# Designed miniproteins, single chains, continued (4), part 10

Each design is a single chain, and the fold is of that chain. pLDDT is the mean over its residues in the fold that is shown.

## One batch from the design tools (miniprotein)

Design m12336
Fold by ESMFold2-Fast:
Structure m12336 (fold): chain A 78 residues (1-78)
Amino acid sequence: MEEAEKLKEKAKELAEKAQEALKKGDLEKAAEYAEEAIKLEGEAEALEVAPEGEEKVEEVRKAAEEAAKYYREKIKKL
């Protein structure tokens, strides 16, 4: 749990940087920070579901990777 909490805190910091970049109109930096934030949130969720087994961990990580790519592209097109 401790590791998951640390990852969530880092994700929040990156999300704040993404918002600041969006406010400045730096879509490329905003997309990069948002992608990293989503990946870290996914890693935190993977740690939380680790007791349910490795299969569930892999499922969560893959979902996070796909979400990160999706939002990165969406922000870059904004």
Scores: mean pLDDT 79

Design m12337
Fold by ESMFold2-Fast:
Structure m12337 (fold): chain A 82 residues (1-82)
Amino acid sequence: KEYTVTLKLLDGEEKTFTGKNIDEIAEKIANYLVSKYNIPEEDKQEIINDIIKALNKLFKENPNKSTITITLDELIDVALSS
């Protein structure tokens, strides 16, 4: 199963990420966000973990979907709301 996440950013930009598993997609999203927002490398693993948590919840609650579209604000909210 291949997963696809389209992330809508605060400036209205959309980025689509694909991967064989959630961990792969989370790493790709985190790498993009670290680069785009100039986030310190020391914070990258925390961002990856938060994205993994959020994506696991979203795909678990939508088992018939392998594709999700979400805003950055929504992704952060899901990660923090546990």
Scores: mean pLDDT 79

Design m12338
Fold by ESMFold2-Fast:
Structure m12338 (fold): chain A 65 residues (1-65)
Amino acid sequence: SNAEAAAKAREAAKSLGIDAQVLVHGDTVGIAVDESVSDEDIERLKKAVEEATGLPVVVSRVPAP
């Protein structure tokens, strides 16, 4: 379910120490992270979420509010 995929994505982000906002739409996991997050951490997060959910993942940087 989308809720289960979102929960797994949030858990992966928490395990990596990354603050992330998760939105699941259909077959895709969308993750928004702060602009200060490194490319290496984004790649780790993407891989961890893809492995945990089995779904394609899109990670976007957003400016802090």
Scores: mean pLDDT 80

Design m12339
Fold by ESMFold2-Fast:
Structure m12339 (fold): chain A 72 residues (1-72)
Amino acid sequence: SMLEEEKKKKEELKKKALEYQIEAGVYYVKAAVYLTLYRKKKDEKLLEEAKKYFELAEEYEKKAKELEEKLK
């Protein structure tokens, strides 16, 4: 039935949102590590890596939020 299909779709979207939240978390941790290394070593390449991972974290967080809004 169409209702059973909608239920499965909601469960899959929930799983995908959680996966995006996990990915965002991983990238936030990576960004924090590179920022900490930059503070110690003052290597601009480490700052650029930190920025890159922070941007990736924000992208995945946005994707998770968009999926969560579809679940309302």
Scores: mean pLDDT 87

Design m12340
Fold by ESMFold2-Fast:
Structure m12340 (fold): chain A 64 residues (1-64)
Amino acid sequence: MAEQTAEQIANLPEEDLEYLAQRGAEIFGKYDWSPLQQALLYAAHQAELAGNEALAEELRELAK
């Protein structure tokens, strides 16, 4: 599941990937990561808020 989600994020149109990366940067306050890494971390944060901690942990691992 996490790999499929990460692949979907990586294959998003550039504008959508940039949007997710910006949302991630707003929450985490760091700009050291690639847009894909920021988008994956934002997706992990959303999964955690939804109560899916297992997905959140896997997405954080894929962001490395």
Scores: mean pLDDT 72

Design m12341
Fold by ESMFold2-Fast:
Structure m12341 (fold): chain A 55 residues (1-55)
Amino acid sequence: IKEEILKELEKLLKENKSIEEIRKKIEELLKKNRDKLTPEEIKEIVDEVIEKLGE
């Protein structure tokens, strides 16, 4: 699950999607898979998004 969300993040970055679209998509995936993710995994995904979009 975590790896699939991170792959989707990479795909969206590669496809020239806006920052807003990427954030919205990742947020939807996190919400859909909330029961399948630990707090630690959620933090890792959020940190990756910040690194890819903020840096």
Scores: mean pLDDT 75

Design m12342
Fold by ESMFold2-Fast:
Structure m12342 (fold): chain A 84 residues (1-84)
Amino acid sequence: MDEKLIEKAVELAKAAYENPDSPSAAIDLLGAAVRFMEAAEAGAGEEMFRAIAEAVGEEFAREVAELAARLSEAFTGKRPELPA
């Protein structure tokens, strides 16, 4: 798995979590979700979930994972296998 993909997703998730009132929070959350979707497609969804959960907590990591699942379903018609 590309370690930079996980690192960037964690960075974006932290930005959204720490600044929820920022107009960029939605964009940061979307960016984290897109990278989560890419990781899940590569079979690294569990690794991605753990990295985000360790940084911002399981509840927020589940929000990112669910958004990733919704995005994948919207674009491909197929829901990826996610740990949350």
Scores: mean pLDDT 77

Design m12343
Fold by ESMFold2-Fast:
Structure m12343 (fold): chain A 58 residues (1-58)
Amino acid sequence: LEAKVKEIAEKYGYTFSGDAQGALDRVGVSEEAFLSAVESMLSVGQEIDLGGLKLKRK
């Protein structure tokens, strides 16, 4: 999970910090649905702060 979130963050020019598993557990969806949601949010320039996971645009 963490490696996949880091790849998406890198692809869209975001810094990754915190716990991707904690964020996934917080939302209660499948890993695939979570990764799709993360990619959709980053592709439109949104930042994420969820369950200890932080994705910030550089």
Scores: mean pLDDT 81

Design m12344
Fold by ESMFold2-Fast:
Parts: C-alpha cells; sequence; structure tokens
Structure m12344 (fold): chain A 58 residues (1-58)
C-alpha cells in the first residue's frame, strides 16, 4: 500500500512534466524498492531516452 501510493505520486509528476527525466528515474527507483526490478528497468530506459546525458553506467 505505501509503495503503491509512492508510485502513484511519481506517476502524477510525470503526467505534469513528461520531460522530467529525473522523475522517470525516481519512479524506477521506487519500483525497484517495491521489488519490481523489471518495471524499474523500463522506466530507467525512458529516463535515458528523454535525457541521454543521464547515464547509469560509470
Amino acid sequence: MDYEKLIEEYKKKIEEDPNDAVAWYNLGLALKEAGKTEEAEKYFQKAIELDPNLTLAK
């Protein structure tokens, strides 16, 4: 329930500002915390698509 509410909050942020790559990344982190690693990877991909400078690699 708590993680579901948190995910919804981040989804609302993306709806208001779909160009906010950081919001997409944060949603990915919330999903990963909820055990949804596969879903999180999808959102990380979206973040990189929106901002190629936002790299996950070192």
Scores: mean pLDDT 74

Design m12345
Fold by ESMFold2-Fast:
Order: C-alpha cells, then sequence, then structure tokens
Structure m12345 (fold): chain A 72 residues (1-72)
C-alpha cells in the first residue's frame, strides 16, 4: 500500500503533496501509527499548514520510503 499526504492551508489549498511507501509489508494501523510522529513534526514546524490529509492509494506513482520520512 501507499499513502498520499496532502498539506493544506486554512483555505483548503494544497501547499505540498507527497507519497509515502512502507519499507516492508505492515498492517494499516501500524503504518498510520508510524506516520503520526513525522506528520505532527511537519505541522508543528510549518504554521501555514492547517490540515494534513492522508489517503491510501493504489496508483503506480513514485514516493518516499517511510524510513526516509522518519529521518526528517
Amino acid sequence: MKFRIELLDANGNVLDEFVVIPDAPAPFESMMGALLGPLYKIKAENPQIAEIKVTEIKEEVDGIPLSELLSY
């Protein structure tokens, strides 16, 4: 599975988007748990972000490994 992350401003405009790919097969709940820390940090460091949308996708698109996101 892959997750599309959309960073939104207070008006609902997409400021940035990226795709996260798990480095190994993992249950959905484990993947969501791993995403919470990095996403909270991104929001805390970027006050222009009002909302973060997470969507599970099945599209063949490039993304960043979860391990790379965790290194932020």
Scores: mean pLDDT 74

Design m12346
Fold by ESMFold2-Fast:
Structure m12346 (fold): chain A 55 residues (1-55)
Amino acid sequence: MIPYSQLSEEARQQLEEIEKEFRERASKARTDAEFQAVLDEAKARADEILAKERA
């Protein structure tokens, strides 16, 4: 398992961008369904970045 501190700079930047976008979109979510969609999208993108680092 790769600790956060050992992730590449590219992966860290991508995760930070995902967090930023999640924060912006989550603040605008008015329903549980909207919030869940934003969360699922952010999680999927983060999982892709982490999978790339581990591959």
Scores: mean pLDDT 75

Design m12347
Fold by ESMFold2-Fast:
Structure m12347 (fold): chain A 56 residues (1-56)
Amino acid sequence: SELRQLVIRLTALKLRLIGLELDLERATGARRAAIEAEIARLRREIAELEARIAAL
């Protein structure tokens, strides 16, 4: 079902976000900037998926 696929994707994105937040604690310079950009992108995707699930 669409709901099942969206929930699986949401869970995967949330797990990746946790991993990036942990990596961010150790990162500096260009690596830190890249991780911050990826976190911002993931947070936007998570919000979009949560909105789609709420609309079902």
Scores: mean pLDDT 89

Design m12348
Fold by ESMFold2-Fast:
Structure m12348 (fold): chain A 59 residues (1-59)
Amino acid sequence: VEEALREARRRLEEAAREAGLEPETLFRHIRRAAEGSTSPEDLRALEIEEEAALPGEEV
C-alpha cells in the first residue's frame, strides 16, 4: 500500500510541474493524496484544492 502512495506523490509532482502549478500548492495535494490515498474522502478534498490551485480559473 505504501508503494502506491509513493508513486502517487511522484506522479503528482511531475504532472503538476508540467501544468505549471506552484510547488506550495503541489505539496498540499501530494500530502492529502499520501495520507488519504486509501480513503475516497481525501481524494475529494484533493480534487477541490487542485482546482483552486490551478492558475487557469482562480478567483
Scores: mean pLDDT 59

Design m12349
Fold by ESMFold2-Fast:
Structure m12349 (fold): chain A 78 residues (1-78)
Amino acid sequence: MIEELVKKGDEYEKKGREAYKSGNYELAIQYFDEAIKYYREAAKLAAERGDIDTARSLVERIQRLKKMKEEAEKKLKE
């Protein structure tokens, strides 16, 4: 379950990065939001199961994705 959520998050993160590189910032934001959603669910489940290292790693990934989302939003204003 956690592994499936992380895999989905990874897929959306990759799609978001590819959209960002192609200049499609609206699509990048959408994919980053989906990745954050899956990683957040995975982090919650990992924490509930006592897997603190996995939960912490996923929170760090969420923070990085939030910054990439902010950069994509900034690009839309240019």
Scores: mean pLDDT 87

Design m12350
Fold by ESMFold2-Fast:
Structure m12350 (fold): chain A 62 residues (1-62)
Amino acid sequence: SAEEHLAAGDKAYADGNVLLAIKHYERAIELEPSPEAYRRLGEVYRDLGETEKAEQYEAKAA
């Protein structure tokens, strides 16, 4: 489910596995877009220095 992918992405991100976190968050959005999923993906892109992408996903979360 989207919720399970969101949780798995959170765990991967906490573990430092950024690529796996992105894949899980993208899967969650594909199954069921939500403000939470967009916000988390925005946080990951900000952490990677992808400021413009981070802002775009944060806007979708609003």
Scores: mean pLDDT 84

Design m12351
Fold by ESMFold2-Fast:
Structure m12351 (fold): chain A 66 residues (1-66)
Amino acid sequence: MTDEEIDKLFAEIDKDGSGYITKEELKAFLKRLGIELTDEQIELFMDGDKITKEQFKALLEYIKEK
C-alpha cells in the first residue's frame, strides 16, 4: 500500500476533513478489510479516542508486519 493510497483511504474515512478518524470509524474500516485487531492493539496507535493520519500509517505498517 502506497502513501497515496493511505492518504486516499484516510480521506474517504475522514469525510469531514477534521484530520482525525474516530476509534469506531477505524474499527469499522478494519472489519471491512477482514483485519482482526483487539481494542488494546488499536489503542496503541491512538491519542485518546482519535487517530491522526500519521498514526493511521503506523497502524497499517504494523498490520503489514503481522
Scores: mean pLDDT 75

Design m12352
Fold by ESMFold2-Fast:
Structure m12352 (fold): chain A 57 residues (1-57)
Amino acid sequence: MKFKSLEERFDYLVEEAIRLIKEKKLSREEVIELLMKEYRIGRVIAQEAVDRALERL
């Protein structure tokens, strides 16, 4: 999937983090590592996405 903006990409990462936490019952650290590996993002961005997901849960 191609994203036209960094904000759109970040929102997608937040939704994926919510899904991984709710459906797969993964820990915060496991979700951070998965997002870094799958989407080739830095730890800081992955951590912010997961923290935003936890805020919304």
Scores: mean pLDDT 78

Design m12353
Fold by ESMFold2-Fast:
Structure m12353 (fold): chain A 90 residues (1-90)
Amino acid sequence: MRKELEALILAAMARIATWLGMPELGIRLAEEALELASEEVKAEVLTVLGEALFAAGRLEEAIEAYEEALKLDPENEVARKNLEKAKKAL
């Protein structure tokens, strides 16, 4: 569906923005992606939001985003690994 593709594109842009050292832009793009996300892609979008929040130093919010991603997709290795890193940094 068009909204699902838009959510995935925004999530990819959020990840790129975070990698380029613009985590606040990454957070905004990931939040926009989350509003458009179907349940099918919501875990992936939440993982990207957590990555942006972690890069911004918002560790407690990053942990919450990763935990929500794991509730939707318990086998999400990226979310699990990043959750461990965020808890270690706290």
Scores: mean pLDDT 85

Design m12354
Fold by ESMFold2-Fast:
Structure m12354 (fold): chain A 99 residues (1-99)
Amino acid sequence: MSIDSPEVQREIDLALLDMYAALAKRTGSGEAYVQAARRYLELGDYEKAIEWAKKAIEVGDKKTQAEAYRILAEVYEKLGKTDEANKWRKKAEELEKQV
């Protein structure tokens, strides 16, 4: 409880996310943005999860884009935005069918 401050955990998470952003820039890989989005989703920062998932869509290949769309669908479901969640799920399924 008091030994792990939410403040300390948040600082660690922000440093980790900065590392993922640096990795994405260095490798040119959208997968690092997907990892960042997934981490924000796990932390309950849905706005940041959406932001990073959208960045993954912009720079990633089809596989990375499909994964990012799945993350967006899960985020919107957790936010109670079922229509938006279904929209992103359909985009993921459409990309997966193009294999």
Scores: mean pLDDT 74

Design m12355
Fold by ESMFold2-Fast:
Structure m12355 (fold): chain A 66 residues (1-66)
Amino acid sequence: MSPVPYITEALKAMRDGDYETAMRYAVKALSIRPTNGVAYSVFMAAAGALGLSPEQARQLGLEIYE
C-alpha cells in the first residue's frame, strides 16, 4: 500500500488544526514507509503543535508504531 493517501489526510488535518488526526495519519504512513521524510515531518509538526517535546514525540511515535 502507498503511504500517499495517509500523508494527504495528515496534511489536510494539519491545515484544519486537527493535530491529533494529523499525528494518527502520519503514523499510519510511517508504518507503511518508516523512512518517509514527509510523514515524519508532519508527525513532528503535529506533535509540536500539541506541545510535545521532540523527545516525547519520538517516544509516542515508537509506541504508536507497535
Scores: mean pLDDT 74

Design m12356
Fold by ESMFold2-Fast:
Structure m12356 (fold): chain A 68 residues (1-68)
Amino acid sequence: MLEEARRHLEEGKRLLDQGKYEEAVEHFKRAIELDPNLPEAYELLSVALDKLGRLTEAEQYRLKAKQL
């Protein structure tokens, strides 16, 4: 459901703000799985991945966000 995807997006944002980047990644991936038309989730996932040094994955999700 869209509401469940939004909850994961908001929890991911909270974790990102706290520097819990790996946990934020899991929540953003879950949000995308539930609603693949959330450009914000792709953008924030790329930010979290960049913070973890996963640069290739971060770039991939950043590009996907721009295409939605």
Scores: mean pLDDT 84

Design m12357
Fold by ESMFold2-Fast:
Structure m12357 (fold): chain A 70 residues (1-70)
Amino acid sequence: SLRERILEVGKRAEELAKTVPAEEAERIDREVFERFRPRLLAALEAGAPEEELLRLYLEAVEELLERLEA
């Protein structure tokens, strides 16, 4: 399920974040959050279904993981 995928990717990102300098991890998290927050708010305002919101959240945690792996 989307929820299971989000938890799996999120856990990997959390584990990787512990291996980088705290300031770098915080910067990456902030940049990803700032990029996806407007999209999430727009979707919520449009009354998007939960599945669409979960897909957007999955995109955010996947980008977080990708940036932490770099």
Scores: mean pLDDT 84

Design m12358
Fold by ESMFold2-Fast:
Structure m12358 (fold): chain A 73 residues (1-73)
Amino acid sequence: MKEAEEKAEELVNLLLSIFEGKITDEQKEEYYKEALEMFKKGASNEEIAKWMAEKAKELGDEETAEELEEALK
């Protein structure tokens, strides 16, 4: 459980670093919950990459989303 929480926090912090100023506090909490559930389920690296790409698209950065999806194949 604690490892999943740490990984979820790291993943959300990575998104915050990439999309600085574009993520609201509500979006941050929602993304953390989604990431936490994925890590609890033992999601694959590919599933996590797909989720990150999806969030990048939601934040209006289609190019970064495509790059993230491709880099994590």
Scores: mean pLDDT 75

Design m12359
Fold by ESMFold2-Fast:
Structure m12359 (fold): chain A 85 residues (1-85)
Amino acid sequence: SELLERARAIAAEAEARLTEEQLARIDAVMEEAGERAREMVAAGVPEREALIEAFEEALPKVGEILGLSEEETEVLREAALRELL
């Protein structure tokens, strides 16, 4: 699919330019997202819905760290929701 191919290209370019500092900041964002998902599940939100909400909140932050445009971040969001969530 064009969306998946574009998402892979964006991810590959970001990964090729990824610094150790950016990776550390992304790890922190993902850890916070994991904690948020766990809190939502503990509050009675179904696990899949909690993971989707946490992912959608985390993705713009990751995109900002990687220097992605809003359009590139949205491509990654749509691809991930269709393939992973």
Scores: mean pLDDT 83

Design m12360
Fold by ESMFold2-Fast:
Structure m12360 (fold): chain A 79 residues (1-79)
Amino acid sequence: LREEAERLVEEALEKEKEGLKLLEEGKVEEAKEKFKEAVRLYERAAELYFEAGDIATAVGLRLRAIGIEIEMELLVKKA
């Protein structure tokens, strides 16, 4: 469970990096899709950490996912 959750966090981080690169290129909609993928991966990782009894890490990952969602909403309003 923990090793699987760690792999999902690594995948989520890669999706965040892809999203940031797309933002630098001005591709806002493509960046949002990458950030949505990152959010889903963080949520899946949080579930696995919760099942493993690592509640603090699970909560932290859910908060990170929420933060990314808020940032995406702000990008829409700013544009």
Scores: mean pLDDT 81

Design m12361
Fold by ESMFold2-Fast:
Structure m12361 (fold): chain A 56 residues (1-56)
Amino acid sequence: MTLTHPFNENNPELLKLKEELEKQGYKVTINAGLKNSDPKSYVAGLNQSEAVQRAL
């Protein structure tokens, strides 16, 4: 079962979320290594934090 998120690397919501997480002390990087990766897996990792749940 596969789901695809309708967003890209420059999505403004994703960039805002990255900045908020980095302020909380998390290390977040988007680079060429993720080009062929499942974006859902990356976003799922970001949503593990309670700080992220409060920011969303």
Scores: mean pLDDT 50

Design m12362
Fold by ESMFold2-Fast:
Structure m12362 (fold): chain A 81 residues (1-81)
Amino acid sequence: ALEEAKKLEKEAKEYVKKAEEASANKDYKEAIAYIKKAIELYKEAKALAKDVDPELAERLDLEILALEEGLKLLEKALKKQ
């Protein structure tokens, strides 16, 4: 469970990096898709961590909230495009 949660966290971070690269190229629609995938993976990681590592689950929850805020900014950028 913990090792799978950490694997999902790593995959989520890779999608965040892809979103940053897409955003730098002004591909906001693709950046939004990558951030949504990262949020999905972090939520899965949090569910696996919840009963075995509450501190990790809390940290993942904060990361999800930060990405949801970033998603709103990307959606505003897309509307200006």
Scores: mean pLDDT 85

Design m12363
Fold by ESMFold2-Fast:
Structure m12363 (fold): chain A 98 residues (1-98)
Amino acid sequence: GLEKEVEELEKEIERLIEELKKAETKEELEELLRRLEELLERLEELAPEIPKEKLRRLLEKLLEAAKVALKKAEDLELILRAIGLVLRAIGLLLDLEL
């Protein structure tokens, strides 16, 4: 059911935040960014069905993950990808408030 899927998404985002904090190589960061991008796409697809309060919390956690990735990113490609995730998450959060 949707409730279980949302709970699993929240746990996956939390795990990614911890993995991002521990990432030491470009290859590790690139893989974690790919996983964040896939999670954001999944959240965007599910967004109309998720209660606003739960969706806001998930987006706030995903924004936190994107900010950690941005802090870890050293090369232009990964920096731009992390910025893209930050901007997309902020955009979705603004849509919830407006």
Scores: mean pLDDT 85

Design m12364
Fold by ESMFold2-Fast:
Structure m12364 (fold): chain A 65 residues (1-65)
Amino acid sequence: GGGSTSGAAAAEAGAAGDAAAAYSGLHEMRKFDPRSEKAGLEGARAGAAGDAAAASQGGMRFHND
């Protein structure tokens, strides 16, 4: 949340883009199985959020101040 460091911001942008792409794919499957779409969307979001948080923290640590 709210990463403003260059490295952290780039990692978050990449993760967000990936999540958006996954979200779009899940939308196409919405007509197939709404429960699967909902679970997949939440799973993709949770995974992307966790990955983005880890990358953001790693980026900040890499910059070391």
Scores: mean pLDDT 57

Design m12365
Fold by ESMFold2-Fast:
Structure m12365 (fold): chain A 72 residues (1-72)
Amino acid sequence: SEAELEKLKREFEAALEAGDVEKAAEYFRKMLEIDLERASEFAEEAIVRLAHTDPELAKKAAEAFRKILEEL
């Protein structure tokens, strides 16, 4: 549902801000099950935003999310 995707997006963004890539990846997988295209867009936007604050963390998160997408 749209509301569920919005909630997961907020939890995903909070996990990234906390530096918890594993938790962010867990929420990313749940978002992909609801809407693959929108989840991928949200992750890309979050990574771009994070890169301005913490480029090393953004790189690590991007690698983790890419691996998840490759396993689909």
Scores: mean pLDDT 86

Design m12366
Fold by ESMFold2-Fast:
Structure m12366 (fold): chain A 121 residues (1-121)
Amino acid sequence: MSEEEKAELVNILEGLANFDLSNPKVIAVRSVAGNLSKPLITAKAKELGIKPSVLAAAVLLDAAAEADEDKFEKAKELATELGVPDEILSLAEDLLEKAVPGDIENRKKLLREAAEEVSKL
Protein backbone atom coordinates (compact mmCIF):
# COMPACT_ATOMS: atom_id res chain seq x y z
CA MET A 1 0.00 0.00 0.00
CA SER A 2 1.37 3.46 -0.93
CA GLU A 3 1.70 6.32 1.63
CA GLU A 4 -1.30 8.04 -0.04
CA GLU A 5 -3.41 4.84 0.15
CA LYS A 6 -2.46 4.40 3.86
CA ALA A 7 -3.45 8.03 4.57
CA GLU A 8 -6.83 7.45 2.84
CA LEU A 9 -7.41 4.24 4.84
CA VAL A 10 -6.47 6.01 8.13
CA ASN A 11 -8.95 8.82 7.30
CA ILE A 12 -11.76 6.28 6.68
CA LEU A 13 -10.99 4.34 9.91
CA GLU A 14 -10.98 7.56 12.01
CA GLY A 15 -14.29 8.55 10.36
CA LEU A 16 -15.81 5.12 11.15
CA ALA A 17 -14.61 5.37 14.80
CA ASN A 18 -16.26 8.82 15.12
CA PHE A 19 -19.41 7.79 13.16
CA ASP A 20 -18.76 10.70 10.75
CA LEU A 21 -21.68 10.45 8.32
CA SER A 22 -20.55 13.70 6.63
CA ASN A 23 -17.64 11.69 5.14
CA PRO A 24 -18.76 9.99 1.85
CA LYS A 25 -16.10 7.27 2.33
CA VAL A 26 -17.58 6.36 5.76
CA ILE A 27 -21.08 6.20 4.18
CA ALA A 28 -19.66 3.94 1.43
CA VAL A 29 -18.20 1.44 3.98
CA ARG A 30 -21.57 1.34 5.80
CA SER A 31 -23.56 0.95 2.52
CA VAL A 32 -21.43 -1.99 1.21
CA ALA A 33 -21.31 -3.73 4.62
CA GLY A 34 -24.99 -4.72 4.24
CA ASN A 35 -24.44 -6.33 0.79
CA LEU A 36 -20.80 -7.38 0.38
CA SER A 37 -19.84 -7.94 -3.28
CA LYS A 38 -16.79 -7.27 -5.48
CA PRO A 39 -18.81 -5.25 -8.08
CA LEU A 40 -20.35 -3.01 -5.37
CA ILE A 41 -16.99 -2.35 -3.64
CA THR A 42 -15.32 -1.66 -7.02
CA ALA A 43 -18.10 0.72 -8.15
CA LYS A 44 -18.14 2.65 -4.82
CA ALA A 45 -14.33 2.95 -4.77
CA LYS A 46 -14.41 4.38 -8.33
CA GLU A 47 -17.10 6.94 -7.34
CA LEU A 48 -14.89 8.05 -4.40
CA GLY A 49 -11.67 8.19 -6.45
CA ILE A 50 -9.93 5.59 -4.25
CA LYS A 51 -8.57 2.11 -5.04
CA PRO A 52 -10.93 -0.87 -4.45
CA SER A 53 -8.23 -2.37 -2.16
CA VAL A 54 -8.44 0.71 0.15
CA LEU A 55 -12.24 0.46 0.46
CA ALA A 56 -12.02 -3.35 0.90
CA ALA A 57 -9.41 -2.90 3.68
CA ALA A 58 -11.72 -0.42 5.49
CA VAL A 59 -14.71 -2.81 5.16
CA LEU A 60 -12.59 -5.72 6.50
CA LEU A 61 -11.23 -3.77 9.49
CA ASP A 62 -14.74 -2.44 10.31
CA ALA A 63 -16.18 -6.01 10.19
CA ALA A 64 -13.34 -7.23 12.49
CA ALA A 65 -13.99 -4.40 15.00
CA GLU A 66 -17.74 -5.30 15.02
CA ALA A 67 -16.93 -8.99 15.83
CA ASP A 68 -19.28 -10.08 13.03
CA GLU A 69 -17.60 -13.41 12.13
CA ASP A 70 -19.77 -14.15 9.05
CA LYS A 71 -19.31 -10.61 7.66
CA PHE A 72 -15.57 -10.81 8.47
CA GLU A 73 -15.10 -14.05 6.47
CA LYS A 74 -16.90 -12.57 3.42
CA ALA A 75 -14.98 -9.27 3.72
CA LYS A 76 -11.64 -11.16 4.04
CA GLU A 77 -12.36 -13.20 0.88
CA LEU A 78 -13.16 -10.00 -1.06
CA ALA A 79 -10.17 -8.12 0.42
CA THR A 80 -7.81 -10.96 -0.63
CA GLU A 81 -9.31 -10.98 -4.17
CA LEU A 82 -8.97 -7.16 -4.41
CA GLY A 83 -5.28 -7.23 -3.39
CA VAL A 84 -5.36 -5.97 0.21
CA PRO A 85 -1.83 -6.48 1.69
CA ASP A 86 -1.14 -9.39 4.08
CA GLU A 87 -0.17 -6.87 6.81
CA ILE A 88 -3.75 -5.47 6.74
CA LEU A 89 -5.25 -9.00 6.69
CA SER A 90 -3.13 -9.88 9.79
CA LEU A 91 -4.16 -6.63 11.52
CA ALA A 92 -7.84 -7.50 10.87
CA GLU A 93 -7.37 -10.98 12.43
CA ASP A 94 -5.78 -9.34 15.54
CA LEU A 95 -8.69 -6.87 15.81
CA LEU A 96 -11.27 -9.68 15.55
CA GLU A 97 -9.63 -11.49 18.54
CA LYS A 98 -10.04 -8.30 20.65
CA ALA A 99 -13.55 -7.46 19.38
CA VAL A 100 -16.75 -7.97 21.42
CA PRO A 101 -20.17 -8.18 19.66
CA GLY A 102 -22.36 -5.16 20.46
CA ASP A 103 -19.60 -3.26 22.33
CA ILE A 104 -19.70 0.10 20.53
CA GLU A 105 -16.96 1.71 22.69
CA ASN A 106 -14.59 -1.24 22.13
CA ARG A 107 -15.32 -1.06 18.37
CA LYS A 108 -14.37 2.67 18.33
CA LYS A 109 -11.16 1.90 20.28
CA LEU A 110 -10.19 -0.94 17.89
CA LEU A 111 -10.82 1.22 14.79
CA ARG A 112 -8.56 3.98 16.24
CA GLU A 113 -5.88 1.36 17.06
CA ALA A 114 -6.18 0.05 13.46
CA ALA A 115 -5.72 3.60 12.08
CA GLU A 116 -2.53 4.02 14.17
CA GLU A 117 -1.14 0.61 13.08
CA VAL A 118 -1.91 1.32 9.38
CA SER A 119 -0.04 4.66 9.67
CA LYS A 120 3.07 2.72 10.87
CA LEU A 121 3.13 0.14 8.00
Scores: mean pLDDT 86

Design m12367
Fold by ESMFold2-Fast:
Structure m12367 (fold): chain A 61 residues (1-61)
Amino acid sequence: SLQEERERLLELLEELKKTKSKEETIKAVVDKVRQLLDRRGVPEEIKELGVAMERKLLEEE
């Protein structure tokens, strides 16, 4: 479901923040966001969430 896809994206972000370096986390999130943007039928809310996550990671100190 759409809720499951959103939860998976949020879970991925949390896992990466806890277990990966900042560079690895950014790389993984960017790759995931690119995949979401390339897919048709993905709701705009999920795509916007992915883009927001990528932006936050790039802007974090």
Scores: mean pLDDT 67

Design m12369
Fold by ESMFold2-Fast:
Structure m12369 (fold): chain A 98 residues (1-98)
Amino acid sequence: YLDFGISYLKQGKLDEAKKYFEKALEEDPNNARAHEALGEIYYKEGKFDEALKHYEKAIELSNGKSARAYRNLAKVYEKLGETDKAEQYRKKAEEIEK
């Protein structure tokens, strides 16, 4: 299911991608990549609260090692006008990528 979700996401088919990532989480609720991808889909849909929840879960499941999830979390906080939080998470992503 994860591979199908990624394929649909690359094609811009967000509804189909979401369906397959949700199925991937039914098989493995701890799939950090599926949570990260669902966060991306919710961000593109303007559903920032849902995007935050999925990115936070991806960070938790990666033991705080996902620089990409931290960068995406920072983008959501920037959209919400929380500039201090956005900067904090950008710096965290940079520390992981050093």
Scores: mean pLDDT 80

Design m12370
Fold by ESMFold2-Fast:
Parts: structure tokens; sequence; C-alpha cells
Structure m12370 (fold): chain A 71 residues (1-71)
């Protein structure tokens, strides 16, 4: 995988670890961590499919942050 894709994967992994460190958000962190692991596996098979999955995860995180800010 390209360094840029690995950097994006690492950013999502760090977010998952931060969520897991908060007892109230540990479940969300576990879910994101599992998704990151699947995206990493997919990147090893196909960089294009892995990048598409990373984008979906990034879009979902951005939407969740926007929804929380609006609440």
Amino acid sequence: PSPALLERLEKLRRLAEQLRADPALAGAGDTLDAMVAKAEELLKQSEKQGEEELKRMEDAVAQAEADLAAA
C-alpha cells in the first residue's frame, strides 16, 4: 500500500484507541478497531478497494462528529 493510505489507516487506528480508552465509548472503539483491521487486510489485497473502504469509514466518522455537534 502507498504511504498515504497507511497514514490514513494509522489515523483511524489512533482514533479507535482513543475511543477504547474512554469507558463510555469503548464499544464504539472496539467496532472501529475491527473495521480498521478489515481495511488493512483489504489494502493488502487491493489498494483501490482498501482506499474506498477507508473513505467510507472516514465519511462515517465525519458524519457522526457532525451529528454529535448538532445534538
Scores: mean pLDDT 76

Design m12371
Fold by ESMFold2-Fast:
Structure m12371 (fold): chain A 93 residues (1-93)
Amino acid sequence: MLSPYNQKILETVMKIYELVTKEKMSLKDALTKLAKEKSSFARQLLWFVNQGQEEQVLKMIEEAVEKIRAGDYLGAYKVIQDGIVAMTKAVRG
């Protein structure tokens, strides 16, 4: 079962996706907006974008949104965890 913290991460992913696709905001602008609204997760993703991981952040969000739309919230969270681990290794290695 997802914790309330993990559920808020999935909610933030959906907000990012809606800002990019429905409001036609750039990923960087969407993440900056949510980071100013005190989203620690959006601030983390903005840091990865600034480290050259923009394409990987977009792919992770798109894959997680597909899982959320299918009702697979555990799978969506796993996509986010695996994406963060992969981007962390790419930036540090």
Scores: mean pLDDT 85

Design m12372
Fold by ESMFold2-Fast:
Structure m12372 (fold): chain A 64 residues (1-64)
Amino acid sequence: SAAELRAFAEELRKRAEELEREAERLRREAEETGDESLLLEAELLEGVAALLRGMAAWLERLAA
């Protein structure tokens, strides 16, 4: 149903926000330590968050 699609989109957005916050923490640690692996992990999480936001937007369009 449209309501189920909207609910799922909201959950994906919340998960994306969590990943974005985690990525920000990793970026700060990478800057302090110079550890490139933390920077790569942060970039991966940012990429996944972007995909989740894209999926959420697609689901919202399907629910309209």
Scores: mean pLDDT 90

Design m12373
Fold by ESMFold2-Fast:
Structure m12373 (fold): chain A 64 residues (1-64)
Amino acid sequence: PVSEEALRTLLSMLEREATELDDQEALDLVAQARAYLDAGDLEKALELLLKASEIIAQRIKEKF
């Protein structure tokens, strides 16, 4: 099962990648996911982190 600790680890990784790419859309999704994690809504946090991950992956593919 997905734990809060695992989601916070994923969030920190995606925040770093979004910051390096200067991707405001991904940063906004990460910020929303953090708010849901702090509220205890792990399901919504995961959904937003997966969306951020998809955006980051697409940006990396476009760059390379």
Scores: mean pLDDT 83

